Designed miniproteins, single chains, continued (5). Designs and how they scored, part 58

Each design is a single chain, and the fold is of that chain. pLDDT is the mean over its residues in the fold that is shown.

## One batch from the design tools (miniprotein)

Design m18138
Fold by ESMFold2-Fast:
Structure m18138 (fold): chain A 59 residues (1-59)
Amino acid sequence: SAEELGRRIGEALARSGFSPEEAGRVARAVADHLGLSPEERERLVRAAVEAARRVHEER
């Protein structure tokens, strides 16, 4: 799902030292590349940002 893909993107980028904002930008680019609907794009971006924030908090 878009949400699951977003979580994976967010986790991978955060573990590589990227910020939640950077994870959100990458997730937006991925959603655009996949041709997702606005609703699916929002879910993917939100999931990526949330996952990245969690990784930074669980340091």
Scores: mean pLDDT 83

Design m18139
Fold by ESMFold2-Fast:
Structure m18139 (fold): chain A 69 residues (1-69)
Amino acid sequence: PSSIPEAELLETFALMYIGLAKSALKQGKLEAAKEYLKKARELAEKVRELGDEEGAKRVLEAVEEVEKE
């Protein structure tokens, strides 16, 4: 059905933070990467609270991929 605009916006922000975390890791900025991933996880939780389980899952899976390193 219809998207939840607020959840979609938060998912977009979370994915941006994940991109920043990947960049930080490539630069050896481990603490910055951890902070970006933490923000992405917090946004995923808010996305879930808004009722977008799929959006939250996409964010969490992306975080897990970055953490594989």
Scores: mean pLDDT 81

Design m18140
Fold by ESMFold2-Fast:
Structure m18140 (fold): chain A 77 residues (1-77)
Amino acid sequence: MEALKKIMEASVYIVAGAVYMTLKDYEKAKEYYEKAAELAREAIRLAEEAGDERAKAEAETVLKSAEEGKKEAEERI
C-alpha cells in the first residue's frame, strides 16, 4: 500500500514536470522530475521491504520516466 502511494505521488510530479516543459520553464521541470525520482526510489525501497515484485517493477518504470524527463530538461537549460 505505502509503495503504491509513493508511486502515485511520483506520477503527479512527472505530470507537473511535463507541464513546466511545455511552458519552457526547464529549471522547474527539472525540480519536479527530481522530486518524482526521489519518490520513485522511496517506492522501490518500500516494495523491496514488502517483497512486492510488482510494486517494485512499477516504481522502477516511474523512476525511469522521471530520470528521462530530468535529462531532457537539463539538456534544454
Scores: mean pLDDT 85

Design m18141
Fold by ESMFold2-Fast:
Structure m18141 (fold): chain A 57 residues (1-57)
Amino acid sequence: SEVAIQFLMKEGGMSREQAEAAVRAYEAGDEAALARIAKEAGLTPEQLRAGLEAANM
């Protein structure tokens, strides 16, 4: 999770709090929360999902 948080902060320009919320929403399968967080960060839900998947590689 820390690797994913750091990736989202550097690549996605997200705050630590936004990155932590995104990781938790992704792990919970909460698509509505992911869409909300992506919009707040200036990303599409698809871009946020791609970033989370890349960070887990």
Scores: mean pLDDT 78

Design m18142
Fold by ESMFold2-Fast:
Structure m18142 (fold): chain A 117 residues (1-117)
Amino acid sequence: SPAVRALRVGAEKAREMGLETISKALESIARGVERGDLEKGYEEALKIADGDPLAKGFVEGAYYIAQGRPDEALGAVGRGAVETYRAHPDDPETLRKAQAAVEAAGAMVDEYRRALA
């Protein structure tokens, strides 16, 4: 499945960059897609992302990837990043997390598009 491949690439990239919550949430969606139960994977991912607006953005993005909607996936991650920045604008970790998030989201979407070609 292009979606499962993309979600796992995104999860691996997130984990490598220290975004553990995002990695776990993406793996939950990937398992849901593989089991034919996307809704359960999504519900589990939302519980993992609870209280983390960036992780919630990735959960919504992953749900769009599972539906074949990569452009909307980027929008969802972008909204989560903006919400994270607004909550902690003076935190240097916010910039680092935003940079890591852009890289992980890019890898996820690029893999999805590559798998369709």
Scores: mean pLDDT 85

Design m18143
Fold by ESMFold2-Fast:
Structure m18143 (fold): chain A 67 residues (1-67)
Amino acid sequence: SKMEEAKRLGIEAEKALKAGNDVEALKLGMEVSKLLSDEEIEELIEELRKQGYDKAANAIKAGRGLR
């Protein structure tokens, strides 16, 4: 599903941020924003934060703002 793919991209963004690759993380966040509606993006952000992926959640929110 699109949500499963977006969640996978979000986890990859977390890994990129932990590696210091902010550009890749923002690119992944923008890809998530292309897959999901604004409501679905908020759902994903809450899910990621519950799992401790706060950096990924912030990157996705930033990527949405650049759409």
Scores: mean pLDDT 81

Design m18144
Fold by ESMFold2-Fast:
Structure m18144 (fold): chain A 75 residues (1-75)
Amino acid sequence: SAEEAYREGLAYYKQGKYEEAAAKFEEALRLDPESANAAATAFLLGQAYQELGKPELAREAYARAFELDARRRAA
């Protein structure tokens, strides 16, 4: 599930396993792009890509996080 992928990604992130974390956060967003955790997931994905030295992917992930957060606040 998206929730399981998010939890696994967070566990990898806390261990400094940023490549595995990014893969799990991408999976979570693919499974449920509109979940209550989607904005947080996209933000953490951006941080993981930043740690991996992938600034273009980090920028895209942060843009997704801001868009999801804005829609949630507008609703």
Scores: mean pLDDT 83

Design m18145
Fold by ESMFold2-Fast:
Structure m18145 (fold): chain A 119 residues (1-119)
Amino acid sequence: SVEEKLDELRRLFAEMATLAQEAIDLAEKYGMDELAKLFQRIADLIREALLLVDRMKREGVTPEDLQRLRAILEEILKLTNEAIELAKKYGAPDEVISLLNKIKELAQKALDLVRELLE
């Protein structure tokens, strides 16, 4: 159902928010200022997505809101890929790369759910 897909989207974004905060904390611990800044941008987009999903659950789903959510997810995926490349370039710990790969996987699952809701 639409409600079950919105509940799953909320769970995915909440998990992504936790992982993004862990990535920020690790980047700050290791003095990786450019990575921390990029992770903060990813976290801000995840927060925007959470607010949008919560609004859709309260007020109903529109195609315009789903298209906005899709655009946010595409930007999260783009920035996460950039962050993985930058993390590798800086020789970041494997834990940072693991967190980014988990965010990427969750974002892909969220994008698939949004695509199903748009059909």
Scores: mean pLDDT 90

Design m18146
Fold by ESMFold2-Fast:
Structure m18146 (fold): chain A 79 residues (1-79)
Amino acid sequence: SLLEEAKKIIENTLKEIERHFSPEAVERAKKVLEEGYKRIEELIKQGASPSEIARELMATVLDAIGTALDVELEERKKE
C-alpha cells in the first residue's frame, strides 16, 4: 500500500539521519518525520491522489533533512 511504502521511506530516512547527525538533530528530524507521516495518513483517508501523497512524502523527507542541517548549523554558531 502507499502508506506502507511511505513508512519504509520515512524509516530509511531516519536511519540515514541517525548515521550522520547529532542526537539533537536526530530528535528534531524524527518529530518532523512523525508529523509528516500523520499528514500522509490523513491524505490517504481523504482520498488524495498518489501524486499528492508522493509530494507530501518528498516534502516531509526534505524538511526532516533540512531540520537536521539547521540544528547542526545552529550548534556550530554557538562560538
Scores: mean pLDDT 85

Design m18147
Fold by ESMFold2-Fast:
Structure m18147 (fold): chain A 68 residues (1-68)
Amino acid sequence: SNKEKLEELKEEYSKDPRFEARLVGDDTLEIVNKGSVESLIGLVLRLIGDYPDLEVELKGDTITITAK
């Protein structure tokens, strides 16, 4: 399910020192970039490519991922 995808992404990126990941409510994940701009762009491209059923928004250094 899309919620399981958010939980998997949260676990994955919580282990990566370039990012800080947190669940916000039941259907939204926020990932904050603590690394370079290249790490941020790489994550955005991966999310768009691998998770086309999730809504992805970039605001500054924060990526907001919402389950449909």
Scores: mean pLDDT 84

Design m18148
Fold by ESMFold2-Fast:
Formats: C-alpha cells, sequence, structure tokens
Structure m18148 (fold): chain A 76 residues (1-76)
C-alpha cells in the first residue's frame, strides 16, 4: 500500500520502459545510448533489490545478473 510497494511498482515500470528503449537503441545501432540505458537499468534493478523483502533479494539478484549478462552480450 504505502511508499515501498508503490515505489517498487514504479521502479519495475521504469525498468520495463528503459529496457524497451535499450532494445530500440540496439536495433538502431546506437550503442552509446544503449550503454547509457544499460547503466540506468542496472541502477533501477539495484534499487528494486534494496526495497524488496529479504526472502526475495536472492531471486532478484539472480535476475539482475542474468539481465546484465544478456545486455552485455547484446552491446557487442
Amino acid sequence: MKSREEEIKELLKRAEELTREFMRAIEEGDYEKARELFEKIMEVMEEIIEKVPEEQKPTMEKVREETKKYFEKLLE
């Protein structure tokens, strides 16, 4: 209800928006913009991990690492 749950939902929506922009930048060959978006996505995911319940942190950390590896592969 209050701030934490709302913040997590907003961060998840922001991560989704940034991911769409990242994929578009990759498709367009704009690797400088893609690298900037990748950094922002990683920051948002880290903030989500900080805010989620303790029992969910390991799962979110795994998702972040998998996402990082996937995006790094796409960047070159």
Scores: mean pLDDT 81

Design m18150
Fold by ESMFold2-Fast:
Formats: sequence, structure tokens, C-alpha cells
Structure m18150 (fold): chain A 60 residues (1-60)
Amino acid sequence: MKTFVIEAKNVSSLIAAALIVIGELPDAKVSIEGMNVIVEVEDDPEKIAFVEKLKEEFNK
């Protein structure tokens, strides 16, 4: 299992990131810590790539 942190710039981004992960990766463990969405996914290259891409989009 691999852990990722998605840093949100505002509350709307925080909610959007959490909802996207819950909707697209229902088997992932999602938690919120301050302005960060903590995502735990299996060592599945497609799931890992999805979370990495999502992190890049929220870092723009």
C-alpha cells in the first residue's frame, strides 16, 4: 500500500480532491488532515498514476 498527500490551496479544492478520490478509487483509504487529503492506495500502477496526476493538477 502506498500513501500520497494532496495539498489543497483552499477548502473548495480540498473537497474536490477528496470527492474525486472517493468516486474514482472507492477501495482507497481517504482521510483529511488540515488542508491535506491523505490517500492510501494499493501498489497498483494505474491507481498510483491516477493519484500522482491528481496531485499535479491540484499543485497548479
Scores: mean pLDDT 80

Design m18151
Fold by ESMFold2-Fast:
Structure m18151 (fold): chain A 85 residues (1-85)
Amino acid sequence: SEEEKEVAEKLKKKAEQTLERLGRKLSPLQQKRLENAIEKLARGIVEGKLDEALDSLTPIELTVLASVLPELYEQVQKVLRKKLG
């Protein structure tokens, strides 16, 4: 939907700003993983199913998201603990 696309673009801009401030550059594979994770997250936000969206992400996608969207850090840590521990 247009709403999902708008949310995804906002999250993508925030991630890019965080990477720029940290002086970090993602590999093409990491960039694709981030984009896929952001699209799933945006859908979850619009549908009010954020927890389900985070649960659907791989540990690698979750780790990349947490590194560039610090506001999601606590939620991502909960899901990572469940998947990796």
Scores: mean pLDDT 79

Design m18152
Fold by ESMFold2-Fast:
Structure m18152 (fold): chain A 59 residues (1-59)
Amino acid sequence: SETEKKVAKELQKLILEKGPKVKVSQKELAKRIGLSQATVSKALKKLEKEGRIKLEKIK
């Protein structure tokens, strides 16, 4: 979907800026894209199911 493309594009920008193990909250990502946290969460789960990203809680 268009939302997944926007989320994927923003993640690529963050990886370029901060490296492949970037720590970002769904709230911060939503603010960067101009979407709700719920929308971003749903898009991230779809991208993970497609094998495009891995969602991990990093301390």
Scores: mean pLDDT 72

Design m18153
Fold by ESMFold2-Fast:
Structure m18153 (fold): chain A 76 residues (1-76)
Amino acid sequence: SMEAEKLLEEIKELAEKAIQAIKNGDLETFKKYLEEMEKLLVELAKKASREEIEKMKPEIEKLIQQIGAELQEYQA
């Protein structure tokens, strides 16, 4: 659906903003963007069909891995 596609794009934008915040050492802003992403992921799970979730899952997993990698670099 167009709603699911819009939510995925908003999640991607928040992921990029979260990564930029942590790269700048702004942990508080990073956490705020992660909280917003979590809310959008919940909405996506409610609104997306099973087929849409299966198609989107690899992209979402990649975003989560990228965020985790940047956080690990910050903590190192």
Scores: mean pLDDT 86

Design m18154
Fold by ESMFold2-Fast:
Structure m18154 (fold): chain A 95 residues (1-95)
Amino acid sequence: SLDDLISEALRLFNQKKYDEAIELFRQAAELAERQKDLKTLAEIYIELGKVYFKQKKYDKAEEYFKKALELAKKAKDEETVKLAEYYLEEVKSKK
């Protein structure tokens, strides 16, 4: 299920298995897109941005946080909008 993919990806992220976490988050994103679940897709893109940030891949992190921001705005998810804006400031401070 989508929730199972997200839960396992988060577990891998916490274990610092970044490449494996990215693979599962990408699978979760594809499933959320097929389900037209913009809110969950935005949340998955926040997590992808966070994983790339931990890898110091700041351009990739910025890309995903920007995608999350646009999706969160479309979903009218104010919490995820604020979270994406916060992480965009964090990643810009590293560049």
Scores: mean pLDDT 91

Design m18155
Fold by ESMFold2-Fast:
Structure m18155 (fold): chain A 55 residues (1-55)
Amino acid sequence: MEEAVEKAREIAKELGADDSTIETVAENARYGAEKGMPLDKIVEAARDAAKANAI
């Protein structure tokens, strides 16, 4: 769970997302992990969200 959230934050930071987007991506990663999503799928979703500047 923690690994997924940390990786999501790192990906968002690397892609130049703002602080609000980084936290949104981290929360989405936590939710995905709680639902039993595989880590690679969580990372993929985080990257897509950060690139799209998802709020």
Scores: mean pLDDT 75

Design m18156
Fold by ESMFold2-Fast:
Structure m18156 (fold): chain A 71 residues (1-71)
Amino acid sequence: SGVEELKERAKQLFEEGKYLEAKIVLARALAEEGKYQQALDLLENAKKEFPEKAHLIESEKRVLEGQEAIR
């Protein structure tokens, strides 16, 4: 399952200390499960923790919003 692969990747990124990248991948996994609001909330929290990366996080939010609109 693509969702299980994304969750495993997120876990690996957390173990590597790549917390922002891990949260982005986890948000993608939540979106694939249809949990779009949880995915968007996770990315909004990530912007508070990593304000220097806000532009990257906003880009990821727009990708998830596009996926929600198609489904």
Scores: mean pLDDT 82

Design m18157
Fold by ESMFold2-Fast:
Structure m18157 (fold): chain A 68 residues (1-68)
Amino acid sequence: SNADVINALLSEISEVQEKLKAGEISPEEAIERLKELQAQLNKYLSPEAAARLNEELEAMIKKLRESG
């Protein structure tokens, strides 16, 4: 179901954050992975859910660029 795919992709976002926090990936690599996950999620989300998630992901990406 779309819900199972969405939940899997959201879990991957959390994994990216955990790996970044642990120093296992660079901020640049984290940004790349988050952009890929954003593109995938937009295929499955309603317009309302997509707007909310895109706002959150763009904020994360901006923070990573500014903190580098």
Scores: mean pLDDT 83

Design m18158
Fold by ESMFold2-Fast:
Structure m18158 (fold): chain A 78 residues (1-78)
Amino acid sequence: MSKKDIELDAELALEQMEVSIVKKFLEKATEEDVKRLERTIKRLREIAEKSTNPEIVEQAEELIKEAEELKEKVKELL
C-alpha cells in the first residue's frame, strides 16, 4: 500500500466513524448532524475520485449511499 493509499484509507475510516456516531445517536440528531453528513458525503466523493484502489472506491461509494439514507432519516426526525 502506498502512502497515498494509506492516507485515503485513513480518511475513509474517519468518515465511517462520523456516519457511525450519527447512526448511534439518531434519536438525538440535530440540524448540525445533517450538515456533518453533507460534509462526510462530499469528502467520500473526493476519496472515491482520488483513489485508484477498487476496494477503497467501493467502500466509499457504499458509505456515501448509507450517509445519504441516514441524512434523509435525520431530516424526517427534525
Scores: mean pLDDT 82

Design m18159
Fold by ESMFold2-Fast:
Structure m18159 (fold): chain A 60 residues (1-60)
Amino acid sequence: EELRALLDRLTPEQQEQLFNDLIDSLKFSKDPEIQKMAEEAKKKTLEERREIFLEIVDKL
């Protein structure tokens, strides 16, 4: 998928920065369910966070 190729061009540090920014945005949501998702994502590995990001984009 095109987005996977884009992410593969990023360094692990750049990927972590992107995912941290996304998690931080979700944490500022007024929806308690979204806030819980952000908290759970912080406990996941970089690879697991990457899959969550791809699933969100795929649904768009």
Scores: mean pLDDT 70

Design m18160
Fold by ESMFold2-Fast:
Structure m18160 (fold): chain A 68 residues (1-68)
Amino acid sequence: SADEHLARGKQLEAEGKLEEAVKHYRRAIELDPDNAEAYRNLGLVLEKLGKYKEAMKWFEKARDLEEA
């Protein structure tokens, strides 16, 4: 499920496996495209990887979902 991929992404991020966390956050979004938390967590992990432009895109999507 989307929640399972979100949880796995968080676990991998805590282990420092950032690229693997990205893959699970992307799968969570594919299964539930309205999950603002998955977009926010994807943005945060992409920032840790130095992918700032891509991170900003996902933060914007998360805000749009949370703000109306």
Scores: mean pLDDT 85

Design m18161
Fold by ESMFold2-Fast:
Structure m18161 (fold): chain A 95 residues (1-95)
Amino acid sequence: SKIEQFIEEAVEEVAKYYNLSEEQKKELLEKVREEVRKNQEVLEVVSRTKVSDGQLDDIPEPLREKLLEIGRKLGLPEGVSKYLSGLIYEIAKEI
């Protein structure tokens, strides 16, 4: 799945940026996967909706650019990449 590839690569970049341990990275991956499973309908909506960059303003610019580039390389809709980037960042703040 392109979404699963995005999650794995994005979590790796977030983990590198915040110097997370391997245990913290595994926890982040699991929490993101659970949230994505729970919110499958949201992914369909954001794939069709214009999503403002303002929702991502909390993410540091260097990290935000890396996450969005992963989505572009995988050919994901921009809304999906933005939604997943924001979700991963929000969960990472709690780890």
Scores: mean pLDDT 81

Design m18162
Fold by ESMFold2-Fast:
Structure m18162 (fold): chain A 63 residues (1-63)
Amino acid sequence: MEELVERVKALLEAGDFDGVRALIESASPEDRVLLILYAAAHGTPEQLRAMGLDRLAAALKPE
């Protein structure tokens, strides 16, 4: 679990959003939830949109 979080962190810091998407798509459904939560906690709304998580980006700010 921590290895996946470390990889997402490294990819986000590098600005490799395609890599983040590929990692999420290759992960199990349970791991996907964890990765998405980590991205939400550490990503900006703009970064979440770049990863294809537009709805999550909208949910992180006040409605």
Scores: mean pLDDT 70

Design m18163
Fold by ESMFold2-Fast:
Structure m18163 (fold): chain A 70 residues (1-70)
Amino acid sequence: KVEQALLAAKIYALINNRDRISLDELQFILERFGIKVSREELEKLAKEVGAKDGYVTLEQARKIIEKLLS
């Protein structure tokens, strides 16, 4: 699941010509893979991995997904 969700996030970033994805986009991807998380919880996790402005890099997204599945 982690690698599949991360691949989806990478595809989203590439399609939008960005190196980062929004927390809304990450939440949508996670929900589609059966990982339920609130927007508020995602914002807390994003802050813990050093993300700002409501966007995460693919490396930060991986760390968030790993924390959620621990």
Scores: mean pLDDT 76

Design m18164
Fold by ESMFold2-Fast:
Structure m18164 (fold): chain A 63 residues (1-63)
Amino acid sequence: SKEKEEELKKEAIKNLEDYAKKHGLEKEVVEELKKIIENSKKLDEKFGDEIFLKVLEASKSSG
């Protein structure tokens, strides 16, 4: 199931990039979130919540 894990990571990164383009997130924030996704050993429901919270905090700081 390593292939499914790679697909989930690619999808998460793509969703992050699409969100960043729509909401004008700073490059540094996007880079940090990408690193969190790439360096995660397990992708689960909690991981999605952590990324969402990071995005929400970045959104508050930028606007």
Scores: mean pLDDT 67

Design m18165
Fold by ESMFold2-Fast:
Structure m18165 (fold): chain A 84 residues (1-84)
Amino acid sequence: MLYRPNELLKAILREAGATKDVYTGLEIMLYLNLYAQDKGLIDGETRTYDLSNTPLGELFGTDSIKADDGEGIRAAIEKHTTPA
């Protein structure tokens, strides 16, 4: 399925190097991971993202999220996209 990001998600994706108007869920997850890696937000020992005071914190509505929280990540993507 293809998704069209809202303004907040689109800004994050563009900062991660994305240039398209519509994405698959896997592409969105890839760019969110690249963004988090570029900003140094990933703790490799706890496998959590520190989202405090970041645009990702606004996107997820939380100051931290586990890297393996696929349902939380999917819910955030669906909340900030429309089906294309």
Scores: mean pLDDT 77

Design m18166
Fold by ESMFold2-Fast:
Parts: C-alpha cells; sequence; structure tokens
Structure m18166 (fold): chain A 71 residues (1-71)
C-alpha cells in the first residue's frame, strides 16, 4: 500500500521534471522494501536529469540504481 502510493508520486515527479522529488520517493520506496521499483524510479530520474543537461547527476543516479538492483 505505502510503496504503491510512493511509486505513483514518484512517477508524477518524473513527469513534472522534479528530479529531487523523484529521488526522495525512490529512497522511501527502497526503505519500504521496494528495491526493483526504487531502481526503476532512479533510472527514470536519471533520464530526466540528462534531458535537463545534468549528465553528472544522471550518471550518479544510474550507478545508484545499478547498486540497488545488484543487491
Amino acid sequence: EKAEKLYEEALKAIENGDVEAAVRFALQIYEAGGKEKASEVLRKAADVAEKQGNTEMAEGLRRLADRIAAE
């Protein structure tokens, strides 16, 4: 229940280009045990950061998503 609501809010943040909010929701999803959804949100947030011209942030978020997925 909580993870689903956080995921919906994360997707809205991504749609609005709010990378900071998307990352915060991804970390909350991760703490709730939603590792796969957290990794997915971080990858989507990285794509948004790259489109905004922040390549360094995009690379950092992709590396974080990969580490979470590898657990």
Scores: mean pLDDT 84

Design m18167
Fold by ESMFold2-Fast:
Structure m18167 (fold): chain A 64 residues (1-64)
Amino acid sequence: RDRIIEAAIELYEEKGSKNTTLRDIAERAGVSVGTLYRHFPSKEALGDAVEEAVIRRMAAEARA
């Protein structure tokens, strides 16, 4: 699960979320698209998890 979120963040930083597909994320994470859907049943669920991870990172950085 964490690898999928990390792969999504990496791709969003490289080419933006609109140019990033679930297939791109699955390939970067080294999993099948089916495995990705097992952890995130929708693109919206994945987006929520990525947003939470980014907010957590920004909060930690703002306190440093």
Scores: mean pLDDT 73

Design m18168
Fold by ESMFold2-Fast:
Structure m18168 (fold): chain A 69 residues (1-69)
Amino acid sequence: SRERNEKVRELFEKAVELAKQGKLEEAVEYLKKISELTSPVETEVAKKEILDSLDEETAKKLEELIKKE
């Protein structure tokens, strides 16, 4: 639904903001919330978009945390 898609977008934007602030564990928690609301495929797209929006150092650290899940 559009409402669910808007909620996923809100969580996505918050995850990006937290990751840019260095709050990587909190960003991972928001990614988990996205995975609860949408499919594994859409969750992987969201993860890639977040990683692509970050600097190389922050993206690497976030990717390592995601791989532990």
Scores: mean pLDDT 79

Design m18169
Fold by ESMFold2-Fast:
Formats: sequence, C-alpha cells, structure tokens
Structure m18169 (fold): chain A 85 residues (1-85)
Amino acid sequence: SMAEKMLRALDRLLEWAEKEETNPQHLADIRKAVEAARRLVEQGFSPRTVILGFGAELAESSLPPELKGKYLLRLVKILEELEKE
C-alpha cells in the first residue's frame, strides 16, 4: 500500500540521518520530525500532507537551515518516486 511505502521511505530517511548526523541534538530533531510524519501516515493522510507535517516540525526545530532544507528535499524526492508508481 501507499502507507507501507511511505513508512519505508521515512525509515530509510531516518537510517540515513543516523549514519550522517554526528550532532545528537540534530539527530533528535530529525527523529521528532520523522515521528510526526509517521503519525500522519498512520492516520491515512496523503504524501503531500506527510511532507508538510515533516517540514513544519523541522521549521519549529533549532536545526541549521541547510539541514532543514536537505532533509525536506530528501523526503520530497523519495515520496515523488513513490507517487509515480
């Protein structure tokens, strides 16, 4: 299902963040945004709404602007690929 694909995309995004992020606060902020997005998927929301919820959590965080953009664009790209199928 689309929900299963979105949950796998979020899981892979988090795995990537865990490998790349050396700052534990940056990783914590990304985990919080992934968790918010995961809840939206479980509630049956569209990929667009999931991206918006993820972005909103990142926007409220203390993450550097470049990391906010990096992770948001990464999620957008993953979900765009899933929408083509």
Scores: mean pLDDT 84

Design m18170
Fold by ESMFold2-Fast:
Structure m18170 (fold): chain A 100 residues (1-100)
Amino acid sequence: MPSTPISDMSNQQIVDRGISIISNTQSNISSMVNTYGPNDTTVINQYNNFVSQSNNNINRLNQSRNWSRQQTIDIFYQVVSDMSRNLGDIRDIIDQIIKD
């Protein structure tokens, strides 16, 4: 769903929104992994890498709370891009498992 423009948010709201996106993405990926590939080593390794990157991105977002608003916005968009890419990669692996 379309969210409120980032340019209208405080640093606190930007960080909270970023963490929410990461948490929702982790929930969706975890559900897909458990349903379609819980014993697949490739899927498990990609999921573990995603969890590691997610934790690093949460830490970066929290650090950015004390930065300039533009720096917080820049980190938010970088994090969202990274999360979207990881979701796509895991989805592609799971799609191959479902087809076979």
Scores: mean pLDDT 77

Design m18171
Fold by ESMFold2-Fast:
Formats: C-alpha cells, structure tokens, sequence
Structure m18171 (fold): chain A 56 residues (1-56)
C-alpha cells in the first residue's frame, strides 16, 4: 500500500516516526514494536522509533 511504502522510505532515510503510527501502518501492536527494539532492529526515543543503524 502507498502508506506502507511511504513509511518504509522514511525509515530508510533514518527518520524518527511516531511509535503509534509505525504500529498502525504495519498492523502490529505497540508491544510488538517494543519487541523489535529489544532485538536491536529499532531504536526508541520517547514516543518515536527509527530503524537501528545495523538495520538500515
């Protein structure tokens, strides 16, 4: 979908996106987003997430 593609482009650019938006667009729970951060795939800062340097 266009919304998913737009989110992926923002993430690849190293942008911080709201955690709630990330979860909604991908159709996953915020707990699943927290799980990705624990695995080192995402960085979390407050209410925002971005792809970790290793995942870019």
Amino acid sequence: SDEIEALIERLRAGEWVPKAEFARVLGISEASVDGLARKGELEIRGDKVRLSEAAR
Scores: mean pLDDT 82

Design m18172
Fold by ESMFold2-Fast:
Structure m18172 (fold): chain A 58 residues (1-58)
Amino acid sequence: MYLEELRAKARTPEDEAGLRGYQAVLEKAGVGDTKEDIQKALRELGAEEHARQAALDA
């Protein structure tokens, strides 16, 4: 599982917690288990979360 591999390579506890959150969201969204599907979903989630965070911080 690509997400599990990313979590195993996380350097900090904060990075691990963030990846756990992304994993839960991807599971609810029904994202496939392929590395490519997960990477695409993470990019979309990252872009959405970044835009959302910028709006909250504005």
Scores: mean pLDDT 62

Design m18173
Fold by ESMFold2-Fast:
Structure m18173 (fold): chain A 64 residues (1-64)
Amino acid sequence: VDEKEVAEGLALIYRAIGNIDLSKGDVEGAVEAYRKALEFARKHGVSPELIAELERDLKAAEDA
């Protein structure tokens, strides 16, 4: 099993949690979830594109 593929899947799950929290108005929960997604993505060297998307998601949630 590729560690990067598992980490990418986990990052996407945390991103989805952040999106759901944000849709419910839970900005604090969304920020926390996006930070966890970004930590997983950076720790395991997942796609630079996904990392950039997560950084945008986090900034958008912080600015909400």
Scores: mean pLDDT 80

Design m18174
Fold by ESMFold2-Fast:
Structure m18174 (fold): chain A 88 residues (1-88)
Amino acid sequence: DPARELLRDLLLEAIDRAFAGASEEEIREWLLEQGLSEEVARFFAEHAVALAEGKALEWLKKFTDEELKEIGRRAYEEARRLVEQRLE
Protein backbone atom coordinates (compact mmCIF):
# COMPACT_ATOMS: atom_id res chain seq x y z
CA ASP A 1 0.00 0.00 0.00
CA PRO A 2 1.93 3.06 -1.25
CA ALA A 3 -0.14 5.49 0.87
CA ARG A 4 0.56 3.49 4.05
CA GLU A 5 4.26 3.32 3.14
CA LEU A 6 4.43 7.08 2.55
CA LEU A 7 2.62 7.78 5.84
CA ARG A 8 5.00 5.48 7.74
CA ASP A 9 8.08 7.07 6.11
CA LEU A 10 6.88 10.60 6.97
CA LEU A 11 6.16 9.58 10.59
CA LEU A 12 9.57 7.88 10.98
CA GLU A 13 11.41 10.87 9.46
CA ALA A 14 9.55 13.23 11.84
CA ILE A 15 10.64 11.03 14.78
CA ASP A 16 14.27 10.95 13.54
CA ARG A 17 14.27 14.75 13.25
CA ALA A 18 12.88 15.17 16.79
CA PHE A 19 15.56 12.82 18.22
CA ALA A 20 18.19 14.89 16.32
CA GLY A 21 16.97 18.00 18.20
CA ALA A 22 14.54 19.57 15.73
CA SER A 23 11.76 21.68 17.26
CA GLU A 24 8.04 20.92 16.90
CA GLU A 25 7.71 23.99 14.63
CA GLU A 26 10.59 22.86 12.36
CA ILE A 27 9.11 19.35 12.01
CA ARG A 28 5.59 20.75 11.40
CA GLU A 29 6.90 23.11 8.67
CA TRP A 30 8.75 20.19 7.01
CA LEU A 31 5.59 18.02 7.06
CA LEU A 32 3.58 20.89 5.52
CA GLU A 33 6.22 21.09 2.74
CA GLN A 34 5.64 17.34 2.15
CA GLY A 35 1.97 18.16 1.44
CA LEU A 36 0.22 17.23 4.69
CA SER A 37 -2.48 19.49 6.13
CA GLU A 38 -1.83 21.75 9.13
CA GLU A 39 -3.86 19.42 11.41
CA VAL A 40 -2.00 16.22 10.41
CA ALA A 41 1.42 17.95 10.32
CA ARG A 42 0.89 19.40 13.82
CA PHE A 43 -0.22 15.99 15.20
CA PHE A 44 2.83 14.19 13.74
CA ALA A 45 5.23 16.93 14.92
CA GLU A 46 3.78 16.92 18.47
CA HIS A 47 3.97 13.10 18.58
CA ALA A 48 7.59 13.03 17.37
CA VAL A 49 8.70 15.62 19.96
CA ALA A 50 6.75 13.85 22.75
CA LEU A 51 8.56 10.59 21.85
CA ALA A 52 11.98 12.32 21.88
CA GLU A 53 11.21 13.89 25.29
CA GLY A 54 10.00 10.56 26.80
CA LYS A 55 6.46 12.00 27.21
CA ALA A 56 4.59 10.12 24.48
CA LEU A 57 2.18 8.33 26.87
CA GLU A 58 1.31 11.58 28.70
CA TRP A 59 0.72 13.32 25.35
CA LEU A 60 -1.37 10.40 24.00
CA LYS A 61 -3.70 10.57 27.05
CA LYS A 62 -4.94 13.96 25.72
CA PHE A 63 -6.82 12.16 22.89
CA THR A 64 -9.76 9.75 22.76
CA ASP A 65 -9.63 6.57 20.65
CA GLU A 66 -12.13 8.17 18.26
CA GLU A 67 -9.98 11.31 17.84
CA LEU A 68 -6.88 9.18 17.12
CA LYS A 69 -8.77 7.06 14.56
CA GLU A 70 -10.12 10.19 12.83
CA ILE A 71 -6.64 11.77 12.58
CA GLY A 72 -5.30 8.43 11.29
CA ARG A 73 -8.02 8.20 8.62
CA ARG A 74 -7.37 11.80 7.52
CA ALA A 75 -3.61 11.22 7.37
CA TYR A 76 -4.13 8.10 5.23
CA GLU A 77 -6.49 9.95 2.84
CA GLU A 78 -3.95 12.80 2.50
CA ALA A 79 -1.10 10.29 1.87
CA ARG A 80 -3.20 8.52 -0.78
CA ARG A 81 -3.84 11.88 -2.53
CA LEU A 82 -0.09 12.68 -2.45
CA VAL A 83 0.82 9.27 -3.94
CA GLU A 84 -1.77 9.77 -6.74
CA GLN A 85 -0.36 13.27 -7.49
CA ARG A 86 3.21 11.90 -7.65
CA LEU A 87 2.15 9.29 -10.27
CA GLU A 88 0.94 12.03 -12.66
Scores: mean pLDDT 86

